# Designed miniproteins, single chains, continued (5), part 54

Each design is a single chain, and the fold is of that chain. pLDDT is the mean over its residues in the fold that is shown.

## One batch from the design tools (miniprotein)

Design m17864
Fold by ESMFold2-Fast:
Structure m17864 (fold): chain A 117 residues (1-117)
Amino acid sequence: SKEEKEKKAEEIAELLTSLLLSVDMIKKYKDGKMKNIQDILDDLIESLGLSEEEAKELIELGINDEEKFLEKVREYLKKKGFNEKAIEYAVEAVKYIINDEYDKAGEYAQKAIKEYI
C-alpha cells in the first residue's frame, strides 16, 4: 500500500541518516578530531544494530581500507533490505562524507530514499 511504501521510505531515511553520521564519526576519529573510540562503537551498536565485533571491524576498515569498508557498507545495506540502486546511491553518499563533501552526500542520500517513494 501507499502507507507501507511511505513507512519503508521513512525507515530507509532513518537508517541511512544513522549510517552517514556513523561514517562521519569514523572519519573524524581517523583525522584525530575525535579521540574516544568507545563513543563510535556505542553509536554503531545502538544506531546500526551491529554486534561489537562487527562494529570493531567496520571502524578498523574505515581507518585502514576504504575499499573493504565500502564493501561492508554494501553488505550491511543489502541485509537491511536496500535495493541495488538505493545501495549505489547510499555508497556514493558515504564516499562523499569520507571526502568532506557533505552537500553531495545529502543529495545522494535523497536519491537513495527516492528509490522507495
Scores: mean pLDDT 86

Design m17865
Fold by ESMFold2-Fast:
Structure m17865 (fold): chain A 70 residues (1-70)
Amino acid sequence: GGDLDAALANYRKNRTLDDAKELARAFDRHAAASLRMYREYADDDGIQRLRDQIAQTRRDLQRDIDQINK
């Protein structure tokens, strides 16, 4: 808890490649935890919607990282 919010705040403040990579790692950890939690109470449709949202957000984040890494 809080790791994603901290990583996002650091990236917004500093705009460095290292902060962007840490944000990606924090997002991946948060996404894995969210999927695990959703499996306990969500149906298959709810889980699939969460997977689609995670995939889209991760693609958007990767584009930002690639732009900084240029």
Scores: mean pLDDT 80

Design m17866
Fold by ESMFold2-Fast:
Structure m17866 (fold): chain A 86 residues (1-86)
Amino acid sequence: SHMKAALRQELQRDVDYVIERYKLSPEERAILYDYVANLTDEQIALYREMRDRSLLREITIINLLKTGTPETRALADKIDEAIAKA
């Protein structure tokens, strides 16, 4: 399914923000980029809904990662912990 260019661009900005702000490793960055490139229509709809509700960028990315694999869920937990320390 086609993700609208503007929404994809916003998602990439949110991802880049999280990587930079919480200093994700190259391996963690690869997990996040691979996941974002392969989102389902349901995950895209969830992202749009969270954006419409003006949720914080990091919370949006965490919630999105929680809908994925054990690997993306572990990354979500790590980002959540990093937010608590910031």
Scores: mean pLDDT 83

Design m17867
Fold by ESMFold2-Fast:
Structure m17867 (fold): chain A 66 residues (1-66)
Amino acid sequence: MTPEEVRELLLRHPEATLEDINALIGEKLGLTDEQIANILKVSVEQVKELIERGRRLVAEHRAALA
């Protein structure tokens, strides 16, 4: 995911946060929920919510472009 793609996603989806995007990047890099939680200073439960929200936003954004 490029910085330009991240910026466009955040502009089109104001409910999205940089934390949602960073959690997705961590998952794509093969980091565990616990490692992502430690990096973002949030709970493991919050990481799971951030990843699910981010995946929905990315899927919706890509569907709108297709």
Scores: mean pLDDT 72

Design m17868
Fold by ESMFold2-Fast:
Structure m17868 (fold): chain A 89 residues (1-89)
Amino acid sequence: MSPAEQLMAVAEAVARAARRAAEEGKLSEEEAEEIEELARRAIEAIRAGDAEAAAEALAELARKAAEAGLLPEADPEELRREVLKALES
């Protein structure tokens, strides 16, 4: 898979995990909606070829998902740089 396809798949997986957690009562509906919105923005930016917007959205998605207990904590700035490198290559 291309790096863009992999990053879209990750964003979709995080959005699905947030929805499932809300259905199980482990997240609020508001928290799940925020994560879904960030995933949607990331996917939209990737499809548009906007690497900078995609990196910002994915870094914020990872931060919110970590706060919700869905992902390990990561440095948002480091993640942003890694995503930019993946999408600009």
Scores: mean pLDDT 81

Design m17869
Fold by ESMFold2-Fast:
Structure m17869 (fold): chain A 77 residues (1-77)
Amino acid sequence: PLIKALNEAGIKAVPGELPNVVKVTVPAGKTASEVVAALNKAGIGAMVGAAPNVVRLGISPFTTQEEIDKVVEILKA
């Protein structure tokens, strides 16, 4: 659901190497560290990926639709 919501919002997202990780391409005009800071402040686990424009987003099996919408909002801001 998270990957679909992000892709529908125009944000490139793909499954990470672990079942609980999603890799997100940082939108133009943002830095990975800025996105990570915003996500962590919102209670969403994230870290800078290996590529300079990639964020690794941690997801929980308890991730709600409200949390998914919050991630999309932060990445589009």
Scores: mean pLDDT 72

Design m17870
Fold by ESMFold2-Fast:
Structure m17870 (fold): chain A 91 residues (1-91)
Amino acid sequence: SVPARELPPTLPRPPEPEGLREARELLREAEELLKKVEELKPDADKPEVKKEIEKLIKEANEKIAEIAERASAEEIAVLEREEERRRREEE
């Protein structure tokens, strides 16, 4: 028989809701885009750089909008599941 009890390197993660993980990834991607904007600021006088900054800001805003929509729906679902678990424990 195949055992599967010892998985310490594969189980370093704390128990986290799935929706929160996706929201965190999108947030970090948006932050990376905003960091690139900050790095480009010294050259913002150049029209090519200004266009690049505008594109990065647009992409960051789109990811933030996705977080707001997806995180809200999935976070609500996660919160509902947590409430059900708490209700069961109270009983």
Scores: mean pLDDT 67

Design m17871
Fold by ESMFold2-Fast:
Structure m17871 (fold): chain A 101 residues (1-101)
Amino acid sequence: NPEVEAILRKAGFDDEEIERFFEALRNGDTEEIEELLARLTPAQLADLAILLREGILLLKVMEEGSEADQDRVAAASEPEIAEMIRRVRRYRETVERARKR
């Protein structure tokens, strides 16, 4: 995955950390994934979600990404996933509005 490796290197990952990242994704090591993802900017996280299509990355974009980053991920996704992203965002906005009143 040369494009994924390029994003990770731009984020300051060395070759050992890149191998560790792919190993963590394969093994479902959520602690290691969270630690490594914390080093990415929201924009880099969105770029990674578009390329890898992993559910945990999509959830992180919905939690930490800007509306523009969420829209980029939705535009690159299958129509059903794009609609799910938009519906989750609308629901979160509704809940936040209700709680801040």
Scores: mean pLDDT 79

Design m17872
Fold by ESMFold2-Fast:
Structure m17872 (fold): chain A 100 residues (1-100)
Amino acid sequence: MELARELGLSEADIERLEAFVEEQRPKAEEAASKPEEERKKFLDELSLEGAVLLAEAILGREVEPREAIEVLEEVARKFGGNMSFVDRLREALEEKEKEK
């Protein structure tokens, strides 16, 4: 949560992110018990939803998944976050776009 303060998020944005994390906890635990292939697909979809929510909180507006990934890449670069997570989000989005 120190990162949220560094990003200048409002109290409402922090509450929204906390609510998302709490909602995802049982879903993440359920996913951990699934076969590896189903778990990967579920976590990829969940990660994209979380990325959009976080990017919307940072920018204060609605964003498309692609723009959300760009926002998270900038955050990861600035704060030394895991770039492989950003790469995985891009792959998940590309696969989803190919299905459309």
Scores: mean pLDDT 68

Design m17873
Fold by ESMFold2-Fast:
Structure m17873 (fold): chain A 78 residues (1-78)
Amino acid sequence: SDVDKIMKEIDGIVKKAEQSKTLEEVKQLRKEFSGLQKQLKSLSKTQPPQQQLSVNFHVLASSGTIFVKERQIEKKLS
C-alpha cells in the first residue's frame, strides 16, 4: 500500500540518520522525514483504526530516533 511505501521510506531515513556523522546530514534527513510524516498523516485518516495506531507509533519511534542522533552529534561538538 502507499502507507507501507512511505513507512519504508521513513525507515530508510532513520537508518541514514543513525549512520550520519554531521549535524547538517541529520538536519536534512529530519526535513525529509517531516515531509513524509505529513503525507502519512493525510493517508492514515482513510485507514482502519488499528492501522492508524500502528502508523502513529512508527512515526513517533522514528522521530525519537532522529532526535536522539541529532542530540548525540551536538554533544560531541560541544
Scores: mean pLDDT 79

Design m17874
Fold by ESMFold2-Fast:
Structure m17874 (fold): chain A 75 residues (1-75)
Amino acid sequence: PVVPSENALKAAEELKKRLSELEPKPRVRVEVTGEDTVGIVGYVADEATKEKVEEIAKEIGEKYGVKVINHVRIS
């Protein structure tokens, strides 16, 4: 099992919260995949929502100093 850093846990929690506030709601999961690495995987309805997910991922990664890997696809 991976042992997440405090920053990775905080980043994952804030990502889950912010992504849940998007409309249409993304069908994604957020997972801590390394000590300082968080992954986002799943589907979004359109390109605009995908761009918002990418923007949020970058912001949260920079805020907590963690790597955010975005594997979100349009469905």
Scores: mean pLDDT 83

Design m17875
Fold by ESMFold2-Fast:
Structure m17875 (fold): chain A 66 residues (1-66)
Amino acid sequence: SRAEEAARRAGEAGARGAASGDREKSLQGGTEMRKYAEEAGPGEDGEYARRYGDRAGALAAVQSKA
């Protein structure tokens, strides 16, 4: 689905950013994920993207604190 594609792209961008030490690439991935969620609207695709983003954000916050 488009939500899964967006999530995959965001994850890949985050991984590349972490490997290169470039936070901008990780942020770009998150921005793309949010754009997809807004374009999908209130339907299932949008809800999926929001749920994924919330969990990914929480995990990143915990790992950043470590």
Scores: mean pLDDT 54

Design m17876
Fold by ESMFold2-Fast:
Structure m17876 (fold): chain A 64 residues (1-64)
Amino acid sequence: MEPIVEKLKKELEELYNSLPEKTPEMEKIVEEAMAVYEDPNASSEAKALVLIGAILDLELLSSK
């Protein structure tokens, strides 16, 4: 696995666990990103992109 993909997965997990309140929207974002991360047919680029997107989406939702 590419080091960047593992780093992004770790950052997503740490961000999600640090949130004081977890909404169904946040859970779905993490679940969908993790599904792509666990997909053996997904490229490292696809995995990195979905993990980055999930991190940004969680940051946006946590600022509401």
Scores: mean pLDDT 80

Design m17877
Fold by ESMFold2-Fast:
Structure m17877 (fold): chain A 77 residues (1-77)
Amino acid sequence: MPVYMPTPEELRRGFEHLATAPVRFRRVDIRAEGEEGRRLGELARKALEESNARAEALADTDPTVRDVDEFSLEVRD
C-alpha cells in the first residue's frame, strides 16, 4: 500500500468524505511532523477511528462495507 502524503487541506477534506463512507481500517499508521502537523495527525487519527467504529457497526448488517488492512499517512506542517 502506498504512503499518502496529502496537504493539510486535502487531508481534512479526505477525512470528511471518509466519515460518510463505510470504510474499515484494521491498522493505521500516521506520521506527523511539527506541532501543526501533529495536531492535524491527531485529528486524522480520530477521524479514522470514528470511521472504523461506524464501518464496524455497519459491517455487522451491511456486507458491502469496505475493509482496508493497512493505511499509512504522513502529515507535515
Scores: mean pLDDT 66

Design m17878
Fold by ESMFold2-Fast:
Structure m17878 (fold): chain A 85 residues (1-85)
Amino acid sequence: SIEEKAKNYLAAVEAAIARGIRSFLAELLAAVDTDGDGHVSVAELRAYLENLSSLTPVPNPPRPPDLSDAQAASLVAALREVAGL
């Protein structure tokens, strides 16, 4: 389900934040942030997870140069909301 996928991504994102692995976070943000505005909304994340459910390829958007702590926190918050937490 989308909720299970969100929980799996949340666990991976929280682990990456704890270890300071920003490259993984930047890749995930780039895949989810289809508008390239550097922010992740619940709607964008839900659309990304729904697309994965249909096995539709997601275009590889340009990677942001630096992932901020605010962007990482926004991604965690969006994942929690999609996961029903």
Scores: mean pLDDT 62

Design m17879
Fold by ESMFold2-Fast:
Structure m17879 (fold): chain A 106 residues (1-106)
Amino acid sequence: MEEEEKLAEGLQKLKHDVTVTIKAVDGRVEVRIDAPTPLSDEDREALALFLEGIRPRLEKLNELGVPDGTEFTFTFKANMTPEQAREKAREVLEKLDELIEEAKKR
């Protein structure tokens, strides 16, 4: 299954705004999720799909090593259209791919 499509489906299912922060901590990438409470079952399913979609790229970054202090934040709005979700999914994957290419140069 295409990672972009999986991310887009996850993002489209969000019923509450979610902030995801990805930060390099002690040489590893850590993911922090901040969301308003309570999270619905749909939100939990959406976040699981999102994490599954980005997992291969996060593992690749951990294999290559990331610079200490690398940090970026994504804010996802509830009730995205399919088009908005695809746009955001591509933005997330492009950012991760950019970091992977930078890591390869070291």
Scores: mean pLDDT 77

Design m17880
Fold by ESMFold2-Fast:
Structure m17880 (fold): chain A 81 residues (1-81)
Amino acid sequence: SSEELRQLAEGMAALAKTAAALGDVELVRDVLDAMARYFRSQGLEDLAERLRELAARTPELSPEELVAEIDRLLGEVLAAI
């Protein structure tokens, strides 16, 4: 359901932001990749692609940039579902 998708997206984004703030680049990437796979399975291909692109860029971004990009994508995800 839309509500379950929302709760999952918020929870996974919170985990990714916490990992980013702690400098755990590998965990950020793993969480974003897991989100991308899940969203692709729900037919949300464009959002899955953007999450995958952010996951690939994770090592290139500062913790502050990662948190900002995760918040931006979460807002777009929540608007799409």
Scores: mean pLDDT 84

Design m17881
Fold by ESMFold2-Fast:
Structure m17881 (fold): chain A 85 residues (1-85)
Amino acid sequence: EIKKKLKEMFIELLKLRAENKKEEALEVAEKKMAEIVELINKLDKEEQEKLRKEIIEFGDKVNEIWEEVDNGMPLEEAIKKIEEL
């Protein structure tokens, strides 16, 4: 669930970046991140530790995809790549 919400957030942020909607992107990031933090806080500490490495690796891959978009990758292709993570 947490990884799914992270994917949804990053895809929405990517779409807003492509539309140059910086203020809306900040609002979405704040709201979605608050929801994700609430979900993480409901987990046992052992589950939180397991997710930490997965979240970091996932974030690194998303950043690579975002850089490819800045270099001319179509938005639809970038969205598919994030969904496949």
Scores: mean pLDDT 79

Design m17882
Fold by ESMFold2-Fast:
Structure m17882 (fold): chain A 91 residues (1-91)
Amino acid sequence: SLLERAREALREAERALERLREKARELNLEKVVEELERQLEELRELERRLEELEPEELEELTREAELLAGEAESFVAMLDSLEKLEEEKKK
């Protein structure tokens, strides 16, 4: 169902943003952590209101959530790579 797809996409985006927040926290990027916490709260609010949305809105939200998850995961990978490069530089 469209509702199930939207809920799953939002949960994936939420998990990706949580991973990004953890990485940002480890790097002491306080402003980035605050921004990610706001985005996570917005996603949780959307999840609570999913049943109120029209089918077209659910499809749009699913696409946007999938894009957000992919972008967040790519950024986590980038930060992990930078962290490893910095570690190698010190040895």
Scores: mean pLDDT 82

Design m17883
Fold by ESMFold2-Fast:
Structure m17883 (fold): chain A 77 residues (1-77)
Amino acid sequence: SKREELAKLAREARKIFEELMTLAKNDPQKREEILKLQEEFEKIVNEAFENPDTFDEYLAKLRELLEKLRQMLAELK
């Protein structure tokens, strides 16, 4: 279901955020950037759960943010 897809995206993003924060342990500026992305992701997840009829729009936004997270992870590797 779309709700299960949202849950999978949220779990994947949480793992990436955890890894990013570990990699940026000694970089305060990068940590702030990661936290800002995490706050935006959390907001979109909450909006998606509150508006089930518009899941497709919110899933697209979450996929875009997840791609940005993956790019950041690749840069920090």
Scores: mean pLDDT 80

Design m17884
Fold by ESMFold2-Fast:
Structure m17884 (fold): chain A 83 residues (1-83)
Amino acid sequence: SAVEEGERLLEEARELLEEMKELVANPDRSKIPQAIGLLLRTMGLLLDAEALLKKNPNDERLKEILEEIREIYREMVELFRTL
């Protein structure tokens, strides 16, 4: 189902957030390329979640999933700024 696909995207976004947290635990500018890669992968998940919601515009769970992935992306950007 679309919701099951959305849940998978959310779980993957959470894993990328944990990778970013580990990456920035000891801030080092040499880690910037890896951090950019994590941000780009998360942006891809965000775009996929937006596409799912566009096909299912009244699905409240997909709206929640999209909002959660957006918050994850914002948190990852703030973590990235610490490098």
Scores: mean pLDDT 90

Design m17885
Fold by ESMFold2-Fast:
Structure m17885 (fold): chain A 92 residues (1-92)
Amino acid sequence: AEELYKEGEKKFEEGNLKEAVELYLKSAQLLVDEGRQAYLQGDYEKAAQLYYKAADILQEAGEKMKEAGDDKSAQQLYDAAERIRKEAEEIK
C-alpha cells in the first residue's frame, strides 16, 4: 500500500494526474482488502485501523487533486475517503 502511494506521489509530481489517482486508489484498495480480511478473522481493531489508513490516503490525494485544479477527482476521492472512514467507525 505505502509503495503504491509513493509511486502515486511520483506520478503526481510528473503531472500524470490520472495515473496518480489510479495509484492512490489502488493503494487504498489494498488497505481495504487487508481490513476486510482482518474483519472476517474477527480482528475488528486491525480492520478499523486499516480502513482509517485507506481513508487518510484518499483524503490526502483529494487535497492534492484540488490544488492541481482537478475538482472532480478531488470530490470523488473525498467521497470515497468519507465512506471508508464511516465504515471504520462502525467496526469500533
Scores: mean pLDDT 82

Design m17886
Fold by ESMFold2-Fast:
Structure m17886 (fold): chain A 94 residues (1-94)
Amino acid sequence: MGRGLIEAPRSTAIQTATLIVDALEDHGIKASARVADAERGTIEVVTEQNKVVPELTKTMDLPSGYRYTVTVEAVEVGGDVELKIVSVKKEKKK
């Protein structure tokens, strides 16, 4: 089982959690995410599979006119799979 605590921008923690789960599910990895600390933007992600994956990018257009992009990877560290946020990007769409 893979588990990771990930810090995300406080204002977009829920969107980050959703994008991470969506990216993992697209690659056949069953995952769940929750906001563990809303004040810090800390997200806990749990995967049911110990699977290494390359950098996965997911994009969501927000109703506020912003485009939110998350890139994550899953790497093997000491026999466990660790989830990492590679980058988080929030851009004004127009």
Scores: mean pLDDT 68

Design m17887
Fold by ESMFold2-Fast:
Structure m17887 (fold): chain A 77 residues (1-77)
Amino acid sequence: SAEEWEKKIEGIWREYLRRAFTREPISYAEIGEKYGISPATARRILNELVPKDNEDLKKAFEKVFKMKVKEENLVEV
Protein backbone atom coordinates (compact mmCIF):
# COMPACT_ATOMS: atom_id res chain seq x y z
CA SER A 1 0.00 0.00 0.00
CA ALA A 2 0.98 3.67 -0.28
CA GLU A 3 1.21 3.89 3.53
CA GLU A 4 3.61 0.91 3.67
CA TRP A 5 5.74 2.53 0.94
CA GLU A 6 5.83 5.85 2.84
CA LYS A 7 6.99 4.00 5.99
CA LYS A 8 9.77 2.32 3.98
CA ILE A 9 10.87 5.70 2.55
CA GLU A 10 10.95 7.21 6.06
CA GLY A 11 12.93 4.23 7.40
CA ILE A 12 15.44 4.41 4.54
CA TRP A 13 15.88 8.17 5.10
CA ARG A 14 16.41 7.72 8.85
CA GLU A 15 18.95 4.92 8.22
CA TYR A 16 20.86 7.15 5.77
CA LEU A 17 20.95 10.07 8.25
CA ARG A 18 22.09 7.74 11.06
CA ARG A 19 24.94 6.36 8.93
CA ALA A 20 25.92 9.85 7.75
CA PHE A 21 26.05 11.05 11.39
CA THR A 22 28.17 8.06 12.52
CA ARG A 23 30.34 8.18 9.36
CA GLU A 24 29.39 4.58 8.57
CA PRO A 25 29.66 3.51 4.89
CA ILE A 26 26.37 3.76 2.99
CA SER A 27 25.53 0.23 1.87
CA TYR A 28 22.61 0.18 -0.56
CA ALA A 29 22.65 -3.63 -0.39
CA GLU A 30 22.20 -3.63 3.42
CA ILE A 31 19.50 -0.94 3.26
CA GLY A 32 17.76 -2.82 0.45
CA GLU A 33 17.80 -6.09 2.40
CA LYS A 34 16.50 -4.38 5.57
CA TYR A 35 13.55 -2.76 3.75
CA GLY A 36 12.86 -5.49 1.17
CA ILE A 37 13.95 -3.51 -1.91
CA SER A 38 16.77 -3.82 -4.45
CA PRO A 39 20.08 -1.94 -3.93
CA ALA A 40 19.33 0.04 -7.12
CA THR A 41 15.93 1.13 -5.74
CA ALA A 42 17.52 2.13 -2.40
CA ARG A 43 20.10 4.26 -4.27
CA ARG A 44 17.39 5.92 -6.40
CA ILE A 45 15.28 6.76 -3.32
CA LEU A 46 18.26 8.24 -1.45
CA ASN A 47 19.36 10.27 -4.50
CA GLU A 48 15.90 11.92 -4.45
CA LEU A 49 15.86 12.50 -0.65
CA VAL A 50 19.44 13.58 0.14
CA PRO A 51 19.91 17.39 0.10
CA LYS A 52 22.61 18.82 -2.19
CA ASP A 53 24.41 20.73 0.61
CA ASN A 54 25.57 19.92 4.15
CA GLU A 55 23.52 22.71 5.78
CA ASP A 56 20.22 21.22 4.53
CA LEU A 57 21.44 17.72 5.45
CA LYS A 58 22.23 18.93 9.00
CA LYS A 59 18.79 20.56 9.30
CA ALA A 60 17.10 17.37 8.06
CA PHE A 61 18.99 15.29 10.65
CA GLU A 62 18.17 17.69 13.50
CA LYS A 63 14.48 17.68 12.49
CA VAL A 64 14.21 13.88 12.18
CA PHE A 65 16.17 12.97 15.36
CA LYS A 66 15.38 16.19 17.30
CA MET A 67 19.00 16.64 18.37
CA LYS A 68 21.88 19.02 17.58
CA VAL A 69 24.50 17.70 15.16
CA LYS A 70 28.16 18.66 15.02
CA GLU A 71 29.03 19.44 11.39
CA GLU A 72 32.24 17.37 11.58
CA ASN A 73 30.15 14.22 12.21
CA LEU A 74 28.28 14.43 8.87
CA VAL A 75 29.33 12.72 5.65
CA GLU A 76 30.27 15.26 2.96
CA VAL A 77 27.74 15.32 0.12
Scores: mean pLDDT 69

Design m17888
Fold by ESMFold2-Fast:
Parts: C-alpha cells; sequence; structure tokens
Structure m17888 (fold): chain A 66 residues (1-66)
C-alpha cells in the first residue's frame, strides 16, 4: 500500500467540504488524515494538519465548542 499523498488529502478534503452533511465523505477525509499524520514525510504531515484545521474552522463554531 502506497503512503498517502498530498493529492489524496486534497481530494478527500474537497469531497468532505463539498458535502459537509455527508458522513461518508467526512469519514473518508478522517481516514486520509489519520494515515497522513503517520507519514514519515513532514510536508505531508503538516499539509494534513493544515487541511484538518481548515475543515474544522469551516464546519465547527469555535464559539460553540470550548
Amino acid sequence: MKPITKEEIEEAYAAAEANPEDLEAQLAFGRVIAEAVKNPDEEIREYAKKKLADFLKKHSSLEALP
């Protein structure tokens, strides 16, 4: 199995962002992020963290969450 790439992170992020109510798209994105943060490549880890943070900011209210 090939390590997660930035392209796979982008595709999963785009799908989850386009359908925020779709749990399957969100779960797919979560799986990609979980694999990407284990990647030995620092660029891929940082990219995954940034995309996760961007997704949470768009789909979660920081005022509603502690």
Scores: mean pLDDT 73

Design m17889
Fold by ESMFold2-Fast:
Structure m17889 (fold): chain A 80 residues (1-80)
Amino acid sequence: SMEDKIKELLLETYKRITELIKNKAPIEKLIEVVRELLKKLKELKAPEELIETVEEDIRTLEENPEEVFKEILESELLPL
């Protein structure tokens, strides 16, 4: 189902982001991964609330990368 595809995509993206964070990858690489997620979610016609959350996360990463990156590193999670 579309819901299962979205869930799988989110899990794969989460694993990729956590590995990037653990390896102290540059913020630009995290933004790239989240942008790829957003594109795929739009192609899958994911719920608007999820799309809006991801768009806001990208905006926050672009505007305040140092602060958000510090929070992500501390939690090992990107708020999607």
Scores: mean pLDDT 74

Design m17890
Fold by ESMFold2-Fast:
Structure m17890 (fold): chain A 91 residues (1-91)
Amino acid sequence: LEPLLEKTLEEVRHAAELARQFDGGAGAILEWALREMERLYKEDPENAPERILKVLEDVKAAVKPSLDANPQLKAEMDKAIELAREAVEKA
């Protein structure tokens, strides 16, 4: 379970880094999401998978125009969500 959540955080970190290069607003939202997911994982590990998945789904909706404009960013977000879903199923 922990390796899947760590991979989820890593994918979101890559997505945030990519977004910062062309969309400061999307980059800021993804950086906030990364910090929130790290907080959830540290403070409530038992419920972290489900809560992290919810944050990622909400953030994906919020940054949809940036995802639609950048297929690479969309792929990174889709990968993070898939890893988070797998973490929920294994919890």
Scores: mean pLDDT 82

Design m17891
Fold by ESMFold2-Fast:
Structure m17891 (fold): chain A 94 residues (1-94)
Amino acid sequence: SLEELVEELKEKLEELKKFAEEKGLTDVANKVQEAIKTLEENPEDVRAIVGKLAEVFFAAADVLPTLSEEDKKKLQELLSEMLELAKKIAELKK
């Protein structure tokens, strides 16, 4: 269901926020917080959710080359899982 996918996405966003804060990735942490807020306030607004996720992905892409190989792998894994959930959420609105 949309509710289950939004809940799973929120858990992944919270994990990414913790990672970003721990590594000092301020822009990523801020974009993740905006995405979490959108999920909490407008969980049925798939367009807004996808838009906020795109902002998170662009912010993460900008910092990816500056990270250690270990941190780069962790970030890529989290982004991959979030992208998979975002695709499932977007599909529910076709």
Scores: mean pLDDT 83

Design m17892
Fold by ESMFold2-Fast:
Parts: C-alpha cells; sequence; structure tokens
Structure m17892 (fold): chain A 74 residues (1-74)
C-alpha cells in the first residue's frame, strides 16, 4: 500500500491526475477502504473538470469515512 501511495504522489506531482487516481484507488482498496478509494477517484475527476468546490466536498466526506473507520477498529 505504501508503494502505491508513493507512486500516486509522484504522478500527482507530475500533474498526471489520472495515473495518481489509479494508484490512490489501488492503495485504499488494498487497505480494505473501498469507500475512500471511490472518493479519491471522484475528487480527482472533479478537480480535472475544474470543479474545485465539488472536489473539496468529496474530500471532506472521505475524511468523515476515515474517522468512522477508526472508531470501528477498536
Amino acid sequence: PQELRERGLEADRRGDYEEAARYYEQAYLSLGLPELARAVRESLRAEGEGDHERSIEIARSARELGVEFERLVT
């Protein structure tokens, strides 16, 4: 999962948002977080379309899912 995240960050730094989305999606799926994987894909799609507000809204929802997951993993 860490290697996939690093490759995603590298693609993101190059401005290759499609490649970044694929790596982030795979990273979250390998961690058993399919909802976060979906949110990353949708957020990056919105960003690519220039809809920054929608991208931020999706990211906020993903953070809420992350907090909920942490609550369940006790």
Scores: mean pLDDT 66

Design m17893
Fold by ESMFold2-Fast:
Structure m17893 (fold): chain A 55 residues (1-55)
Amino acid sequence: MVKELKEAFDKMVEATKRLLALLRDPSASQEDIDKALEEMMKANKEVAELRKKLW
């Protein structure tokens, strides 16, 4: 449980960093940004679901 939550949180942080990097890149396509946003939202949902199961 604790290890799974940490891994999910780390994935959320990585996805957020990737999205921010794409937003700063003027050559990034809207498709790349949309995919990064979806990955971030998915990771955030996984963290929220694990928190509900833990607490």
Scores: mean pLDDT 78

Design m17894
Fold by ESMFold2-Fast:
Structure m17894 (fold): chain A 101 residues (1-101)
Amino acid sequence: MEEEKEKARKVYEFIKKITENALTVEEAYKLGKELGLEESIVKAILALIRGEGLDKEKQDLVRKIIEESDSYEEMAEKFEEEGLLDLAEVYRLLDIYEKEK
């Protein structure tokens, strides 16, 4: 699972850069491509952090899952149950990064 650990580090770096810098959506997609992240993962992270591409009901669901969960692993499981597979993958990778660090 070394590939998953590398992907987890890249997801963390991407999140850090888009939260610490005033990147446009276009710049965020370019950064994700440079880091070798799938567009689906980039889109999920932008949806999570900036509300991009999520309607109000899905934004409320995302917030509820985050508020009700005690760990990234639990968040990933709940997102998977709701069919939000790209968000589930993001939190699964964040859990891997946290445990490796």
Scores: mean pLDDT 80

Design m17895
Fold by ESMFold2-Fast:
Structure m17895 (fold): chain A 95 residues (1-95)
Amino acid sequence: SLAEEYAKERAKLKEKNIKRNEKIRKKLEELEAKRKLSDEERLRLAKIEEEKLYLREEKGVSDEEIAKIPDETLLERAEKREKEEKELAEKIKKE
């Protein structure tokens, strides 16, 4: 049934998000092991790592290509995507 397909797809998205959050957490722990991070710096680095994971896993961009992208550009892309996702969610909620 359509409902079973939606439930499976929702479960897969939830599992992907959990795995993504775990990868980000591990990267932040590795960085914090070298020095203490401010809350602002931790948030910034989390967004950068999230964009790198998105490009690698969802867009199929190679690690070599991702390494060529400046951290500031990755941050801008992450924030733009977050804004677009928020606007889409609001539009769906209104309809």
Scores: mean pLDDT 75

Design m17896
Fold by ESMFold2-Fast:
Structure m17896 (fold): chain A 66 residues (1-66)
Amino acid sequence: MEEVRELVAHYNALRDQLTPEERARADELLKKAFEEISKKTPEEQKQIVNEARAELDRLAAEARAR
């Protein structure tokens, strides 16, 4: 739960740096991550959150490079 909350807070901090298209992509990544979390063990949930965070960081880095 805390890891999911931290992921959402991280996305909110990055939101203003993203275009509408990048925001839609980030929203889809978070949606898929949350859907998968409901079907997985706690260990797998941590991996899903870490992977989603890495993808968000990558999107933000691409946005900043523009």
Scores: mean pLDDT 75

Design m17897
Fold by ESMFold2-Fast:
Structure m17897 (fold): chain A 60 residues (1-60)
Amino acid sequence: SLEERVAEALATFSPEQRILVESAMGLYRMAVTVSEGKDEELIKKMEEKMLKLLDELEAE
């Protein structure tokens, strides 16, 4: 799940990378909360952005 990947990243990434992941996760949670889960397109787009960020940081 996205939460499992974020938890693993926060355990293994550098302090700088962890700040980026935490900031992005905060934006994702805000999007879910504000939309009340009703905006499936926005939520999916935010998940895709999170996964892309994790992939980029893992490739480093």
Scores: mean pLDDT 78

Design m17898
Fold by ESMFold2-Fast:
Structure m17898 (fold): chain A 85 residues (1-85)
Amino acid sequence: DSRLTQLRIAELAVQGRFDEAVALLRETLLALTDAPEEEIDAIVAQFPAVVQQTFQQLAEQGISKEELLALLRAEEARLRAEAAA
């Protein structure tokens, strides 16, 4: 459950679907934390910039956005297959 949610947020972010990634992240943080909505909104507002900085650092290591997306999708498929046993 939690792992699939984290993978979905990451996949959306890698695809540049930040509106959906931000919405899911906000919902998840509200469910897992007792922080005020204002603090959660501040964290969520920083998410696109943090993701962009992470992609820049990974690019310096030769890891592309396409490679990250493929790895995330493979892991999601693996977890779904295990859950369907």
Scores: mean pLDDT 77

